Designed miniproteins, single chains, continued (3). Designs and how they scored, part 111

Each design is a single chain, and the fold is of that chain. pLDDT is the mean over its residues in the fold that is shown.

## One batch from the design tools (miniprotein)

Design m11861
Fold by ESMFold2-Fast:
Structure m11861 (fold): chain A 85 residues (1-85)
Amino acid sequence: SSTLERTKELAEEIGVLGAIHGDEELVKLSQELVRLVEEAEKKGKEEALRRAYELATKAKDAAMQGDFATAREYLEKAIETLREA
């Protein structure tokens, strides 16, 4: 779905920001989110994917402002949402 592709793109973009700034945990969380988004697609978890997209958008906004602590928190929430689905 469009939501799946956008969520993966957001996670990958956040990962690039983490790599540029040396935030290894942000990179790790972004990679885990990509994996779980792909898994959720295979299981048809559309509502969980939409929630993860909203959280990933907030994570990217925080990362673009240089607030990597908040970005990690939102990625962790997105990951939790997909694991609970």
Scores: mean pLDDT 86

Design m11862
Fold by ESMFold2-Fast:
Structure m11862 (fold): chain A 99 residues (1-99)
Amino acid sequence: SLEEKKKKAIKILEELKKFLKELSKTSEKVSQLDVDFYLTNIELIIEEIKNAKSEEELNKAVEKGIELLKRLKSELEALEDYESAKKIDEFIKKLESIK
């Protein structure tokens, strides 16, 4: 159902927010400002998911999340943080499974 897919997407994005908050405390390779940019945009996507009235609107919000995470993964790979990039790829795959 739409509501079950929303709950799954929100749970994945909340787990991602927790991961990024811990990464900002433990990683010297990622600046606090870069992480805050991603946290802000993830929160906006969570709000779009909450407000989605159809499967189509939900899928568009989830796709925005996937594209944001692909950008984050590329930035982490450029910083040679391959372990965090791999973790982000796992979140991308979880979000793709909702569609």
Scores: mean pLDDT 86

Design m11863
Fold by ESMFold2-Fast:
Structure m11863 (fold): chain A 67 residues (1-67)
Amino acid sequence: MEETRKNAELLVESAKKFIEKNPDDKEKGERVLEALERYAETLPDDVRAFVRKKIEELKKKYEEMKK
């Protein structure tokens, strides 16, 4: 469980950095977030809740960048 959580954290951080470095690449940013959502659905409940919270934080930040 902890190793899965750490791998999920690492993947979320990589996605966050990608979005931050490529703010104008909205299509790729949205695809990355969509892929994270699909990945989260495959995780155990405890890790899934954590990843979903991080995805929502990234979506909020991304939406603010679009406005």
Scores: mean pLDDT 75

Design m11864
Fold by ESMFold2-Fast:
Structure m11864 (fold): chain A 71 residues (1-71)
Amino acid sequence: MVEELRKKAAEYGKKAAEYGEQTSALVTKARSSSPEEAKELIKQATDYAKKMTEYFKKYRELLEKAREAEK
């Protein structure tokens, strides 16, 4: 049980990191883009940031459950 929780947490953490990297890359690209392109890139970055937050919450919940199961 604990090992499965840790594996699932690692998966969610990895997805959160991937979306975080995408968010950062889009923001960086927007800084060097035209105002019109920057607007679209920021919209995409906002969507990825929301996904990052969602997966990070699931990651934390699973880590907490794993920690409690070891007590």
Scores: mean pLDDT 82

Design m11865
Fold by ESMFold2-Fast:
Structure m11865 (fold): chain A 119 residues (1-119)
Amino acid sequence: AEERRKEILKKASELIIEAAKLIKEVAKELNDKRSLDLAEEAIEKAKEESLLNLGDALALNFQAISELIEKLKTEEEKEKLLRALEKLLEAARLLYEEGLISEEVIEEINKLIEKLKKK
């Protein structure tokens, strides 16, 4: 039970960090210092592998993606953000299945995916 929770938090952390790295690539391409800083903070938070810090990391990644969606110039940038959202969705599902987060987090990711599709 406790070992299972630690493994889930570790896997969620890895997915959140991978998503943040994709967000950083898009932020660098768009010269968006604010979104870059948000994604870097998300990586540092996720490394702590605690539920509170993973929640903070998810929120930081959501904020960065929301800001970057409005600035997208290329289909490649859009594909990178979609891949980032898919990784965040996988992390959120892992945490939700263990009863660690609310379904509202999954709903927020789905709203960002739909917003991205409109671009």
Scores: mean pLDDT 87

Design m11866
Fold by ESMFold2-Fast:
Structure m11866 (fold): chain A 93 residues (1-93)
Amino acid sequence: SREEMRKIMNETLKKIIKLLEEKGYSDVEIFNVAIHLKYAMNRALDALEAGDFEKAEEILKLARDHLSFRYPELKDEIEKIIDETLKKLKEAA
């Protein structure tokens, strides 16, 4: 359902923010990441609500790759979080 998809996205956002906080990144850096992720997640939710799962996956994978490139030390954790999110979204659809 749409409510389940929104809940999955919100949990993913919280996990990424918590990961950056626990690694000691600045409030400014965390805010910039949160804004970027919220934008990508909202676009992905719009695609999911339109029934375009391929577009939603492309948006989230691009966000994953951009974050992994920016934070190479966190690449494995970021990829795991986003890939688990994609699996949950497919199960909710």
Scores: mean pLDDT 86

Design m11867
Fold by ESMFold2-Fast:
Structure m11867 (fold): chain A 100 residues (1-100)
Amino acid sequence: SELDKLLEEIKKLLEEILKIAEKYLPKSFVDEFRKTVEELLEAYKKKDWKKFKEKAAQVIALMLEGISLMKEKKVPEEVIKEYEKLVKEFIKLLNKIIEL
């Protein structure tokens, strides 16, 4: 389905975001991010759209917190820009699912 294709794109994007987070952010942050992503994907599998929207908002909040944390840790600007680009694409794809 078109929804399943969008979800596979979102999963790939989340993997890329997580790779950057694992390299530059604290393990505690990455563990919380992974857990929230798993809860998001579980909500999608169960077709629990209310839970999906709640977890989507939490994932976005964590992504934005990750940007702030990378800036505080003085991570190279090029890495932060790449992460921000991936976050923007994630939000764009996620909104396509939510608007359906």
Scores: mean pLDDT 87

Design m11868
Fold by ESMFold2-Fast:
Structure m11868 (fold): chain A 68 residues (1-68)
Amino acid sequence: MSAGALTLELLGRMSEEERLEWGALRLEAQRTGDWEAYRERLTALARKVLSPELLAAYEAALEAEAAA
């Protein structure tokens, strides 16, 4: 699956407070330009919310993006 599709799945599994936290992380990355910190924090949230199969697919998609 694409990283975008996995992000939508992640959002669907988040609580309202977790979605607000993710939105705040994204806004902070836009302000600071620190997208590495954003990715690390988003991955930590994904580990709590995604099933093992979806988490593995998400981590593989991030590695594929880094390799491109």
Scores: mean pLDDT 69

Design m11869
Fold by ESMFold2-Fast:
Structure m11869 (fold): chain A 115 residues (1-115)
Amino acid sequence: INLKEQLEKYEKLYEKNPSLTNLIYLTVLYTKLGNKDKALDYFSKLVNDKGVVIGDLNNPQTSGFDPNDTNKVKFLKLLNYYGNPEVLLEIQKKFPLITYDILMTNIYYPSLPSL
């Protein structure tokens, strides 16, 4: 499977319909390719525009992790499994509580979701 073809597909889908699902897939795919700038841009859109709370920087006692948020759980598992470590480090610098959210997701949902 050609990752560039998947990117082109989801970029076109996102342009037509900027859905949470399309943003999740674009973020994961750009992270996997090691494109830090695009991965951070789409990740910031997920946090700011779609209300995906990766971590509450104003209250570190509440990471914003909700085990009933199936989209967030799926996103974090896909990001952890497919993500490039260097890109994940850059995301963690901007959103330091993401490591906690990934850890909590893996504790509650150890099985890997399909792409």
Scores: mean pLDDT 64

Design m11870
Fold by ESMFold2-Fast:
Structure m11870 (fold): chain A 100 residues (1-100)
Amino acid sequence: DENKKKLIEIIESLEFLSEEEKEKLKEIIENMDEELQEELLKIVEAILEVHEKEKKGEKSEEAKEEKEKKIKEVKEITKKWHERGINTAEDLAAEGKALK
């Protein structure tokens, strides 16, 4: 999926994410549905847009607040993966019992 490739490239470039958060987010992206991939793309592209403007010396207080809000959304998506991972593990456990 083109969206997955694009997301991984962007996430590798994000300075506000730790290496651990980048690893977790890449794993999440591989298990994401298409709708969630599109939502994440919009969020990270918005962060990059503000970051590029800041880098050029164009700073606004509103843009900084919006960027921080989008960063928080990315971190919340990372937490949501744990819930999906639990559901997948439960499905695998049920499948393992059926194969016996």
Scores: mean pLDDT 66

Design m11871
Fold by ESMFold2-Fast:
Structure m11871 (fold): chain A 87 residues (1-87)
Amino acid sequence: MSRAETLVEQLEIFFELYPNPTKPLSLEEFKKYLPLLNGGTDEDIEEIFKLLDKDGDGYISLAEFEKAKEILNSDLSPEEKYELLKK
């Protein structure tokens, strides 16, 4: 499995379980959700967080979550989704 495929899969599982985030999430809060649900690694979660935290403020905003959901709900490959998440 590619790195992009692994990170995109973890993020897709997050949104399956938490489709409507109600507040901005810190890195520690984000780690709490993903490891409790899927046994993902802290390193993988930190890389996903950096992809979503485009403003670098240490939180994933509701707007950043909505952008990520739009990308993940597309019929693109995991690699193409990963490239769009970096933008």
Scores: mean pLDDT 74

Design m11872
Fold by ESMFold2-Fast:
Structure m11872 (fold): chain A 55 residues (1-55)
Amino acid sequence: PTFVHSERLFETEEEARAYAEELAAELRAKGIPHRVDVVEDGDRFRVQVLAALPA
């Protein structure tokens, strides 16, 4: 399987965490192996996603 790495920036931690939780729930529901992290990036918050594409 191919792994996809994606990043998005948010102005607040609350927005970043909400997005990360929603995305993680969607990937879990689809049975896709994944890792979602929220990282502080200066005055913003970055959501990093690593997911395996289905074969």
Scores: mean pLDDT 77

Design m11873
Fold by ESMFold2-Fast:
Structure m11873 (fold): chain A 76 residues (1-76)
Amino acid sequence: SKEEIKKEFIERVEELSPAVEAHLEAHKDDPEVQAQSREILALIQEAGKLIDEGASKEEVEEQMKKIEAQIQKMLA
């Protein structure tokens, strides 16, 4: 259901959030890291909107892969 897809998405984002927040705190004066953070937030917002508009589980998983890839790139 849409509710289950949304719950799984929120849980996955919450799991990744501490690492992202720690990295942002460590690099608070780095404009490139801040730009990467804005891109990640935009992808999260887009995924949330897609879920609200009735996106399939497969479509949401594709968006999660994009979010995870951007986070991995930022943390590297």
Scores: mean pLDDT 83

Design m11874
Fold by ESMFold2-Fast:
Structure m11874 (fold): chain A 87 residues (1-87)
Amino acid sequence: MSPLQRLTAIVSRVDRAYREGKLTREEAIAALEEMLAILEEEFPEETDLISRVRELIAKVRAGEASPEEVTDAMHAVLLAVHERLLE
């Protein structure tokens, strides 16, 4: 599976959980950590995106991020990766 497909699968899983009202803090952290690992391994040059995901993980762990904020931020990261791969 391509890195983009892996990222898309993670975002899709989080979106479904959010729509069902089942996105827990633990699930959000796990999904963000999976996204971070893929970014660090496959897109290490995307330092701004990596930094944003790290900051979001810290914010979720502190209880300062809403489920909506997490889903919106993950979509923004996926879109940024997709756009850069097309350039």
Scores: mean pLDDT 84

Design m11875
Fold by ESMFold2-Fast:
Structure m11875 (fold): chain A 72 residues (1-72)
Amino acid sequence: MKTLVIAKVPKEKGEEVLKKVKEVAEEAGGSVESTTVGDDTYIGALVPEEEAERVKKAAEEAGAEVLQVQPL
């Protein structure tokens, strides 16, 4: 099964956080999307459930606020 991890970061850090989250998520066989709304970049990672904590930690260590971790 898959888990969706959603993180938010100021847009000036968006590329840095996206790069780190994408690296971890792609190693896990998942996918990453991002969108910038106003002054914030939202990053969504869809990964295997067992990898969700690793993705969450990568986002937090990169300076993002993790908003949601949702099993699908």
Scores: mean pLDDT 82

Design m11876
Fold by ESMFold2-Fast:
Structure m11876 (fold): chain A 61 residues (1-61)
Amino acid sequence: MSDEEIIEKILSVISQSSLSPEQQLAFARAMARHEAEERGWSEEEKERLIREVLERVQKML
């Protein structure tokens, strides 16, 4: 799964949630971290994925 596919998956889950904006950001960060850790990505790759996901979620709010 590409980085973009992971991001789109997380955004889809968040957009279907009834969570507050603050909870959506917290959940998105946790999901991005989990996806990177499951794939054995480096700290730099993990931080990059988290940043990209949070930026995308914030723009949707």
Scores: mean pLDDT 79

Design m11877
Fold by ESMFold2-Fast:
Structure m11877 (fold): chain A 83 residues (1-83)
Amino acid sequence: MEEIEKLLEEAKKLEEKAKKYREDAENLEKAAEENEKLGKEKGVSYYAAADINRVGADVSRKLAEEYEEKAKELEEKAKELEE
């Protein structure tokens, strides 16, 4: 049942990618919070940096969700092939 093993390996790779994008999103959210704080003290240029970091976090979260969904689909297919 080589097909099941291949599906599980691919799912694992997608889960690793999703984890990286989740970490990237978390780091970008923290950077956005820092820049929002600096914007309050030092002015509007830091709010622009915060917005960029927020957009980056949104993109990274969406990519993580896509890879998580694909991994789940592959895991479900592997279960269906368990005869």
Scores: mean pLDDT 83

Design m11878
Fold by ESMFold2-Fast:
Parts: structure tokens; sequence; C-alpha cells
Structure m11878 (fold): chain A 85 residues (1-85)
């Protein structure tokens, strides 16, 4: 398995996820979070890849509220780990 770690700004990631999910969305999916990370880092992220944000695994079918995502990302830089098989 290939493991890559990126640092992204939490507010930038929250904003990008908001654009992908749409301005009226109260919830976001793990797939939308993966796409936002891909767009911010330039990394190629596959559906089978595991994403870990600040030690928390995000599954593609996982639904997160805006409040849950904001709490996970915080105001500073966040560590994103991508594990590919």
Amino acid sequence: PEVKTYTVNGRALLGRVGIIAGPQAETVTGAQVKKAIEELTGAEIKDSDTIIINGVEIKADQVLTKEELEALLGDGDVEVTIISE
C-alpha cells in the first residue's frame, strides 16, 4: 500500500467541500471530502483509497454535518493521509 500525507488549510478544505456539495447543503459525503482534497492537493484519489484527517477515517459513503466537518478541520492546517492499495 502507498501512503501519502498532505497538509491542507482546514478553512480552505471546508470552503472547497461547500462548493462541491452546494451552498444549500447542510450535510456532505466522504466522497465530496475526497474530491475537495484531490482538488486542493492535486493528488489522484480513488474510491478505494482510505482518507484519514487528523487521525479520523473518512469513508466515501459517510455523511457528515457541516458542524462535524468544521470541528474536524478547525481553523488551522490539517494533516490528511491517503492510503492506496
Scores: mean pLDDT 80

Design m11879
Fold by ESMFold2-Fast:
Structure m11879 (fold): chain A 86 residues (1-86)
Amino acid sequence: MELKERLERFLREELGLSDEEIEERIAELREEQARIQAETNAPPSPLTPEQQEAGMLAEIALEELKRRKRGEKAREVFEEMAEYFK
């Protein structure tokens, strides 16, 4: 509950994701988890649906942070190259 709300707020306010983008990524992660469960015959997680969703939100946040770090490096390289060609 509390963790889920904080993660949703972080994704919206700090990372600038829309509610639609968050919902889409959660749906993608749920689909991927369902496929993994089916392929591995693993027992279902004892986590509540709310805890599972909080975990998915945390995974989305981590992915976005990694993507932005790579984007920062790409931007720095692009700016350096632009100055070189001027």
Scores: mean pLDDT 67

Design m11880
Fold by ESMFold2-Fast:
Structure m11880 (fold): chain A 81 residues (1-81)
Amino acid sequence: MKGLEEVAKELEELIKKLPENSEERALALIVLGNVYKLLGKLEEAIKYYKEAYETLKSLGEKYDGLAKKLEEEIKKLEEEL
């Protein structure tokens, strides 16, 4: 089985190949944030969640619900630091 650090590396390489303002990139950034959270790397998790949040905001109001959930998760993690 792939380790979480291997998954993070593969997601980072995938994200580099995706258009900056794409749903696929936003979702990959959320998964990467989740992987770093599971690794206990909260600063990295917050960084990627914030990038996902900005990407979702660039995609329009259709993604407001997902962006709001991500904003709540960012706030929770910042309170844990």
Scores: mean pLDDT 84

Design m11881
Fold by ESMFold2-Fast:
Structure m11881 (fold): chain A 65 residues (1-65)
Amino acid sequence: SDEEIIEALVRETGVSREQARTILRLVEEDPRVTPAEISRATGLSPATASKALELIDRLRVREAL
């Protein structure tokens, strides 16, 4: 679920819940969104944005959404 993804993003990457929601929205709008684009939209480092994208991919495969 989206809530489980948001909670995992906060716990594993240290982003805020609002940043996690923004990242998830950007991924839903464009599944090919890049770490650089997320960094620009959220103010997060590209490294943190990359970790967040990797985690979302991993969790969505696991959830069979």
Scores: mean pLDDT 80

Design m11882
Fold by ESMFold2-Fast:
Structure m11882 (fold): chain A 74 residues (1-74)
Amino acid sequence: MALEKAEKALAQAEAAYQAVLDATSAEEARGHLTVLRTAVHELKELAAKDPSTEPLLKRAEALLAEAERVVGTL
């Protein structure tokens, strides 16, 4: 079901966001940011097919915006 996939993608986004914050180098942080972007992209595709997953997408996009700000300072 799309909701189950969205919950999994959000969990991956949250884990990737935490990994960005815990990164010891800019290269490591950029690697985790790529994983976070992939999870957000998956959530965008799921939300396009099932609008009930849109709140999960919005949450993941907020995490991505914050992670990009953090990585941009490195």
Scores: mean pLDDT 83

Design m11883
Fold by ESMFold2-Fast:
Structure m11883 (fold): chain A 65 residues (1-65)
Amino acid sequence: GAEMDVAMTIGGMLGAQEEGVTLTYEEALKAGRIGAEKINATDVEQYLEGGRLGGRELARKIKAE
Protein backbone atom coordinates (compact mmCIF):
# COMPACT_ATOMS: atom_id res chain seq x y z
CA GLY A 1 0.00 0.00 0.00
CA ALA A 2 0.93 3.68 0.08
CA GLU A 3 2.71 3.31 3.47
CA MET A 4 5.14 0.74 2.00
CA ASP A 5 5.84 2.95 -1.05
CA VAL A 6 6.57 5.95 1.23
CA ALA A 7 8.85 3.81 3.46
CA MET A 8 10.80 2.45 0.45
CA THR A 9 11.16 5.96 -1.03
CA ILE A 10 12.36 7.55 2.24
CA GLY A 11 14.76 4.62 2.73
CA GLY A 12 16.10 4.97 -0.82
CA MET A 13 16.74 8.70 -0.37
CA LEU A 14 18.42 8.21 3.04
CA GLY A 15 20.58 5.30 1.79
CA ALA A 16 21.78 7.31 -1.22
CA GLN A 17 22.54 10.33 1.02
CA GLU A 18 24.84 8.12 3.15
CA GLU A 19 26.93 7.76 -0.07
CA GLY A 20 26.67 11.52 -0.87
CA VAL A 21 24.09 11.14 -3.67
CA THR A 22 20.70 12.85 -3.98
CA LEU A 23 18.05 10.76 -5.76
CA THR A 24 14.75 11.88 -7.30
CA TYR A 25 11.53 10.44 -5.81
CA GLU A 26 11.25 8.03 -8.80
CA GLU A 27 14.87 6.81 -8.51
CA ALA A 28 14.53 6.39 -4.71
CA LEU A 29 11.27 4.41 -5.01
CA LYS A 30 12.71 2.12 -7.73
CA ALA A 31 15.99 1.50 -5.84
CA GLY A 32 14.15 1.12 -2.52
CA ARG A 33 11.78 -1.47 -4.01
CA ILE A 34 14.74 -3.56 -5.22
CA GLY A 35 16.33 -3.39 -1.75
CA ALA A 36 13.04 -4.27 0.00
CA GLU A 37 12.56 -7.30 -2.29
CA LYS A 38 16.15 -8.42 -1.56
CA ILE A 39 15.41 -8.63 2.21
CA ASN A 40 11.84 -10.02 1.79
CA ALA A 41 10.35 -7.00 3.58
CA THR A 42 6.86 -7.51 5.10
CA ASP A 43 6.34 -4.42 7.32
CA VAL A 44 6.99 -0.65 7.16
CA GLU A 45 10.26 -0.82 9.17
CA GLN A 46 11.63 -3.58 6.89
CA TYR A 47 10.56 -1.62 3.76
CA LEU A 48 12.42 1.45 5.12
CA GLU A 49 15.58 -0.64 5.80
CA GLY A 50 15.32 -2.39 2.40
CA GLY A 51 14.95 1.05 0.83
CA ARG A 52 18.17 2.20 2.54
CA LEU A 53 20.06 -0.82 1.16
CA GLY A 54 18.69 -0.19 -2.35
CA GLY A 55 19.47 3.54 -2.24
CA ARG A 56 23.04 2.88 -1.07
CA GLU A 57 23.61 0.36 -3.87
CA LEU A 58 22.27 2.72 -6.57
CA ALA A 59 24.38 5.62 -5.17
CA ARG A 60 27.53 3.45 -5.31
CA LYS A 61 26.79 2.55 -8.96
CA ILE A 62 26.28 6.25 -9.83
CA LYS A 63 29.60 7.17 -8.11
CA ALA A 64 31.46 4.36 -9.97
CA GLU A 65 30.52 5.86 -13.38
Scores: mean pLDDT 85

Design m11884
Fold by ESMFold2-Fast:
Structure m11884 (fold): chain A 62 residues (1-62)
Amino acid sequence: SLEEIKKAFEAIPGVKSAEVEKVGDGYHVTLRVERPLTREQYAKIIELAKKYNVTSIEIVIE
């Protein structure tokens, strides 16, 4: 579900908020962060993207 995916991404340290859209057979996620992500945070994002079939991600730095 969109809510489950949103909560999963928002649980990553450094992610302030997440917005999730269904696109085709997958999902698009927009992440808001306060600073550039660390390598460890980026790795967690990639793992969740594969788990939930997220096909595109946009990262917005405030």
Scores: mean pLDDT 85

Design m11885
Fold by ESMFold2-Fast:
Structure m11885 (fold): chain A 72 residues (1-72)
Amino acid sequence: MEEREKARKKLLEILKKRGNENLDEEEIEEILKILEEKKEFTDEAVLEAEIEIGVKKLEEAVEKTVEEIEKK
């Protein structure tokens, strides 16, 4: 719990420095999980996590569209 709280604070500081304060709690939690899996808390790791989430959201949107077409 304490380690996650510290990681969350570090993430928020990095996001503030880059002007990305408008991420919601769900996105912040997802970034934290990626960072914990990689065991890296650097500016580059945060950027990579943001990209990974963006790609995942795009993949989910595409998957949902394909499913809609397939079940028509």
Scores: mean pLDDT 71

Design m11886
Fold by ESMFold2-Fast:
Structure m11886 (fold): chain A 76 residues (1-76)
Amino acid sequence: SIVDEAVEALAARDFAAALRHAERIFASPDAETLRRELVERLQERFPQVTPADAAAILAAPDAATFVHAALTVLRE
């Protein structure tokens, strides 16, 4: 799934790949659901992603900001 592709790109700290997948998610008619699923998958896989971090990532206005916020948390 596109969510799985985005999670793997973020896990690899690959900004370019993560941005491509995030742009597809944000352009989707199901963007709200896919963004939520992506953040839930990040919380399941990475214990450093707190509920506060998840809320901040979900609040991102665009794909680039979303990916930057997620990678910042994952690099901690």
Scores: mean pLDDT 85

Design m11887
Fold by ESMFold2-Fast:
Structure m11887 (fold): chain A 123 residues (1-123)
Amino acid sequence: SIEEMLEEIRRKVDEIRKLADETLKNLPKMTDEEFFKKVKEILKLAREAVELAYELAQKTSDPEVLQEIRRLLDEIVREVERLYLAYRFKSTDPELEKEVDKLIQEFAELYRKTRRIIDEKLA
């Protein structure tokens, strides 16, 4: 159901926030490998949440649902931006940087596509 999908997105957003907060708090004590592993885990959850949001946005024309999806997407992007800023100041391996950059680009493309559908339906 639409409500079950929204609840799943909300759960993923809450998990993303908790993991991002814990990662940033522990950042000074983390190795590059540990940090990279956590960033990849969070980006995977963010992508899964946006994929669900994309599917739901296509299936509904309810303005209340679309506005809630938009709010949740904005929360996800804020958490990803927090991690990206921390990542840019972390000393790391160039190969790990390439992998993270690709995941961020894929996330950004999916986010923009999802946001556009919502904005067009709410226009």
Scores: mean pLDDT 85

Design m11888
Fold by ESMFold2-Fast:
Structure m11888 (fold): chain A 71 residues (1-71)
Amino acid sequence: MEEEIDQLIAELEKVATPEAKKYIEKARNSKDPLEKLNYLIKAAQVNKNYDLVIKATRLAVELLEEKRKNL
């Protein structure tokens, strides 16, 4: 999961605007994978990379399902 999130961050960073880079930095500095994904989704939205928004949202759903199982 963390490797997948880091890969998406790296992909977006290659084409990111300065506004998107602020959210990418917040994602990198977040320790919670769900928080990382939320900032990554915001960065992708600002950068208008809707394919990455979809990918990151799917990972967030998978993480929420996993957290539910561990309750």
Scores: mean pLDDT 80

Design m11889
Fold by ESMFold2-Fast:
Structure m11889 (fold): chain A 70 residues (1-70)
Amino acid sequence: MERLKEVRELGEKAEDEEVEVRIEAAKKLGPLVFDEDPEVRAAAAEGLGKLLKDEEPRVREAALKAVGEA
């Protein structure tokens, strides 16, 4: 399933060493928290949960904004 593959790849990017890659992952994971597939929603929520606790303030802000706008 295409969305499940995408959310898994975004979850890996959420653990990337580059701040900009993690910010992009947060922006793309936001809408997936409300996906019709419960497995996609669960994976997106896990990824965003990690980003909300990120050491970099810009990453945490991006994750919070993605959740709030979705």
Scores: mean pLDDT 80

Design m11890
Fold by ESMFold2-Fast:
Structure m11890 (fold): chain A 69 residues (1-69)
Amino acid sequence: MYEKVFENVTVGDVSAWLQTYGFRPVPAEYADTPIARLSGRGASEEEVAREIARKLARLLSLPEDALAP
């Protein structure tokens, strides 16, 4: 099982990590938004990235697939 944990980061930091897996950038207006904790688990790194993207979209009140490639 793969796991990724972000603590005391910005939305922009999480978005930059997601973009290394081909996900779309968050709107610039959200980049400086603080995140206390965001984590994901999956059977692969790609599954962890999908879970984190889904959670981030939900946190920002965006559609679940808003950050999907």
Scores: mean pLDDT 85

Design m11891
Fold by ESMFold2-Fast:
Structure m11891 (fold): chain A 88 residues (1-88)
Amino acid sequence: MEEKLEKEKQILIDAVDSAILAAKYGNYEAAIRAVEFAIELVKKSDYIPEEMKKELIELLTRAQEALKAGNVDEAISLLEKARKLIEE
């Protein structure tokens, strides 16, 4: 159980980091896709606590909306908050 949670957290961190990197380099379509992938991973997780899932989905959804609106700085801030929450 613990090993599966650690692997899932690492995949989520990698997805969020990919989104941040893509956003910083102006690849907003790639950033949006990375956020969509992260949202799907959170929704499908049987190991992430429900309270943490709710907060992660909210942060990631807001980051996706910020990217679509062209508010890159807000999106990066929200993604960094999500990353910190995943790390505990």
Scores: mean pLDDT 84

Design m11892
Fold by ESMFold2-Fast:
Structure m11892 (fold): chain A 60 residues (1-60)
Amino acid sequence: MVTLKVTFPSGSVITAEFDKDDPKKVKVTLTKFGEVDETEADLEHVLYIAKEHGGEVEEL
């Protein structure tokens, strides 16, 4: 299990949890202005959003 934390300049945070053997099944938790939203995405999509919005990626 791998956990990535992406922190955006806006203060929004994404936590992405996935198995390295299946990067297409990523559990994504978005925290924005005190609201928490959970979704499922592909790792490539998560990294694309991070790059587009200047997110800082950390592996936990």
Scores: mean pLDDT 78

Design m11893
Fold by ESMFold2-Fast:
Order: sequence, then C-alpha cells, then structure tokens
Structure m11893 (fold): chain A 100 residues (1-100)
Amino acid sequence: SREYQEQAIETLAGALAKYYEHQGKLEKAKELRELKERALERLRAGDDEGLLELLLEAAEEAAELLKLSEREKELLREALREIVAGRVERARELAENAEK
C-alpha cells in the first residue's frame, strides 16, 4: 500500500510537472517537483494530515491553471483523499470515471 501511494504521488506530480514544462511554466514545474519531495517525506513519516493538506493545496493551484470544472476539482480532491488513506485502487477508479 505505501509503495503504491508513493507511485501514485510520483505519477501525478510527474504528469503535472511535464504539463507545466510544455506550457513554458518552468518555475511551476520546479515548485511541483519540490512539493513532491515534501509530500513523499510526509507520507514516509506517517503524517497523513500534513500530506493531505499539502496535496490539496497543490491541487487547488493546478485546478486554476488547468481550468478544471467543479466536478473535476471534487473528483481530484476525492482521489487525493483516497491515496492518502491507502486506497490507491479507489483513487484510480475515480480518475477513470472522470474521463467519461
């Protein structure tokens, strides 16, 4: 479960960082990579509350830049909550449903 949580954080942060780089937002990509390192540190320390707070803050900024709908924002928040809770498969299901 912890290993899958780490992979989920790495994958999401990596995808968003590449998106920012393609948009020429190099400082945002750098900030996101630094945030990823802080998120992994909190996960490994068992600081689930601090991890969730950090991920939700990053998600709100990403939602503004990506112009996500309210539905997409709520699905993203739900998926992040499930990742922090160790239910990575549920987070994957939520992401798949968001594409419909």
Scores: mean pLDDT 78

Design m11894
Fold by ESMFold2-Fast:
Parts: structure tokens; sequence; C-alpha cells
Structure m11894 (fold): chain A 91 residues (1-91)
């Protein structure tokens, strides 16, 4: 499926920031436009010492959790629900 293809391409491009970001945006657009339900995926990328974990879950709403670890050891965590930021934590 297009969804499985996009997830595979994101994982194959984890070291290409521009490509990885473009594919993540395509994945989110596909989920939104196709009303995807009961989907859960965890995606990881490590680019220039930045470690990013993105969790996408669809159910009653589209929930996206993003964690970014910087090379300096700082962590930024954000949660989005239906395109709105509902939580932020910086450590």
Amino acid sequence: SKLEELVKEIKENENDLEKNLQLFLELLKYIKENFVKNFKVELEAEISGYKTTIKIETGESLKIEIEVKTPSGKTVYRVYENGEEIFEKIE
C-alpha cells in the first residue's frame, strides 16, 4: 500500500534530512486525506547527531508525538493532536 511504501522509504532515508522530512510530510498528508484509522507507527532518524523519534497513532483523532535529542544532550518533546500542539517539554 502507499502507506507501507511511505513508511519503508522514511526508514531507508533516515540519514537524509531533506528527503526524510519530505517523506514524513507526505505520510501525514496521506493519513489525513485518506482518513486512516487503527494505524500506529514509530519512526526513528539520526541526522548530524540529532536523534528524532516520531510516533503516529490514528484512532478517534490523529496523534503525533515527536522527540528530538540534540548533539548536546538536550531533549525536546512535543505532542500534536489533529494538527494542534497539546504538550511541550524541554529538558
Scores: mean pLDDT 75

Design m11895
Fold by ESMFold2-Fast:
Structure m11895 (fold): chain A 65 residues (1-65)
Amino acid sequence: VPHLQAAIRALSAGDLDTAVRHLEAALPTAPKEAQPYVRKAIEAARSGRRDEALLWAGKALQVAQ
């Protein structure tokens, strides 16, 4: 959860590289239901698609609840 929240903050600031690092750190400890969304967020962030990355990271945080 802390890494997912940090990733969302980085995405909101436009810092895609920092966001990817936090998403990658979140992936191994995320619930299995959230992992697909974390992976989609990483792919979107790596592609420069900030809004899509925010959408997927938000979904991951929601499901991780």
Scores: mean pLDDT 83

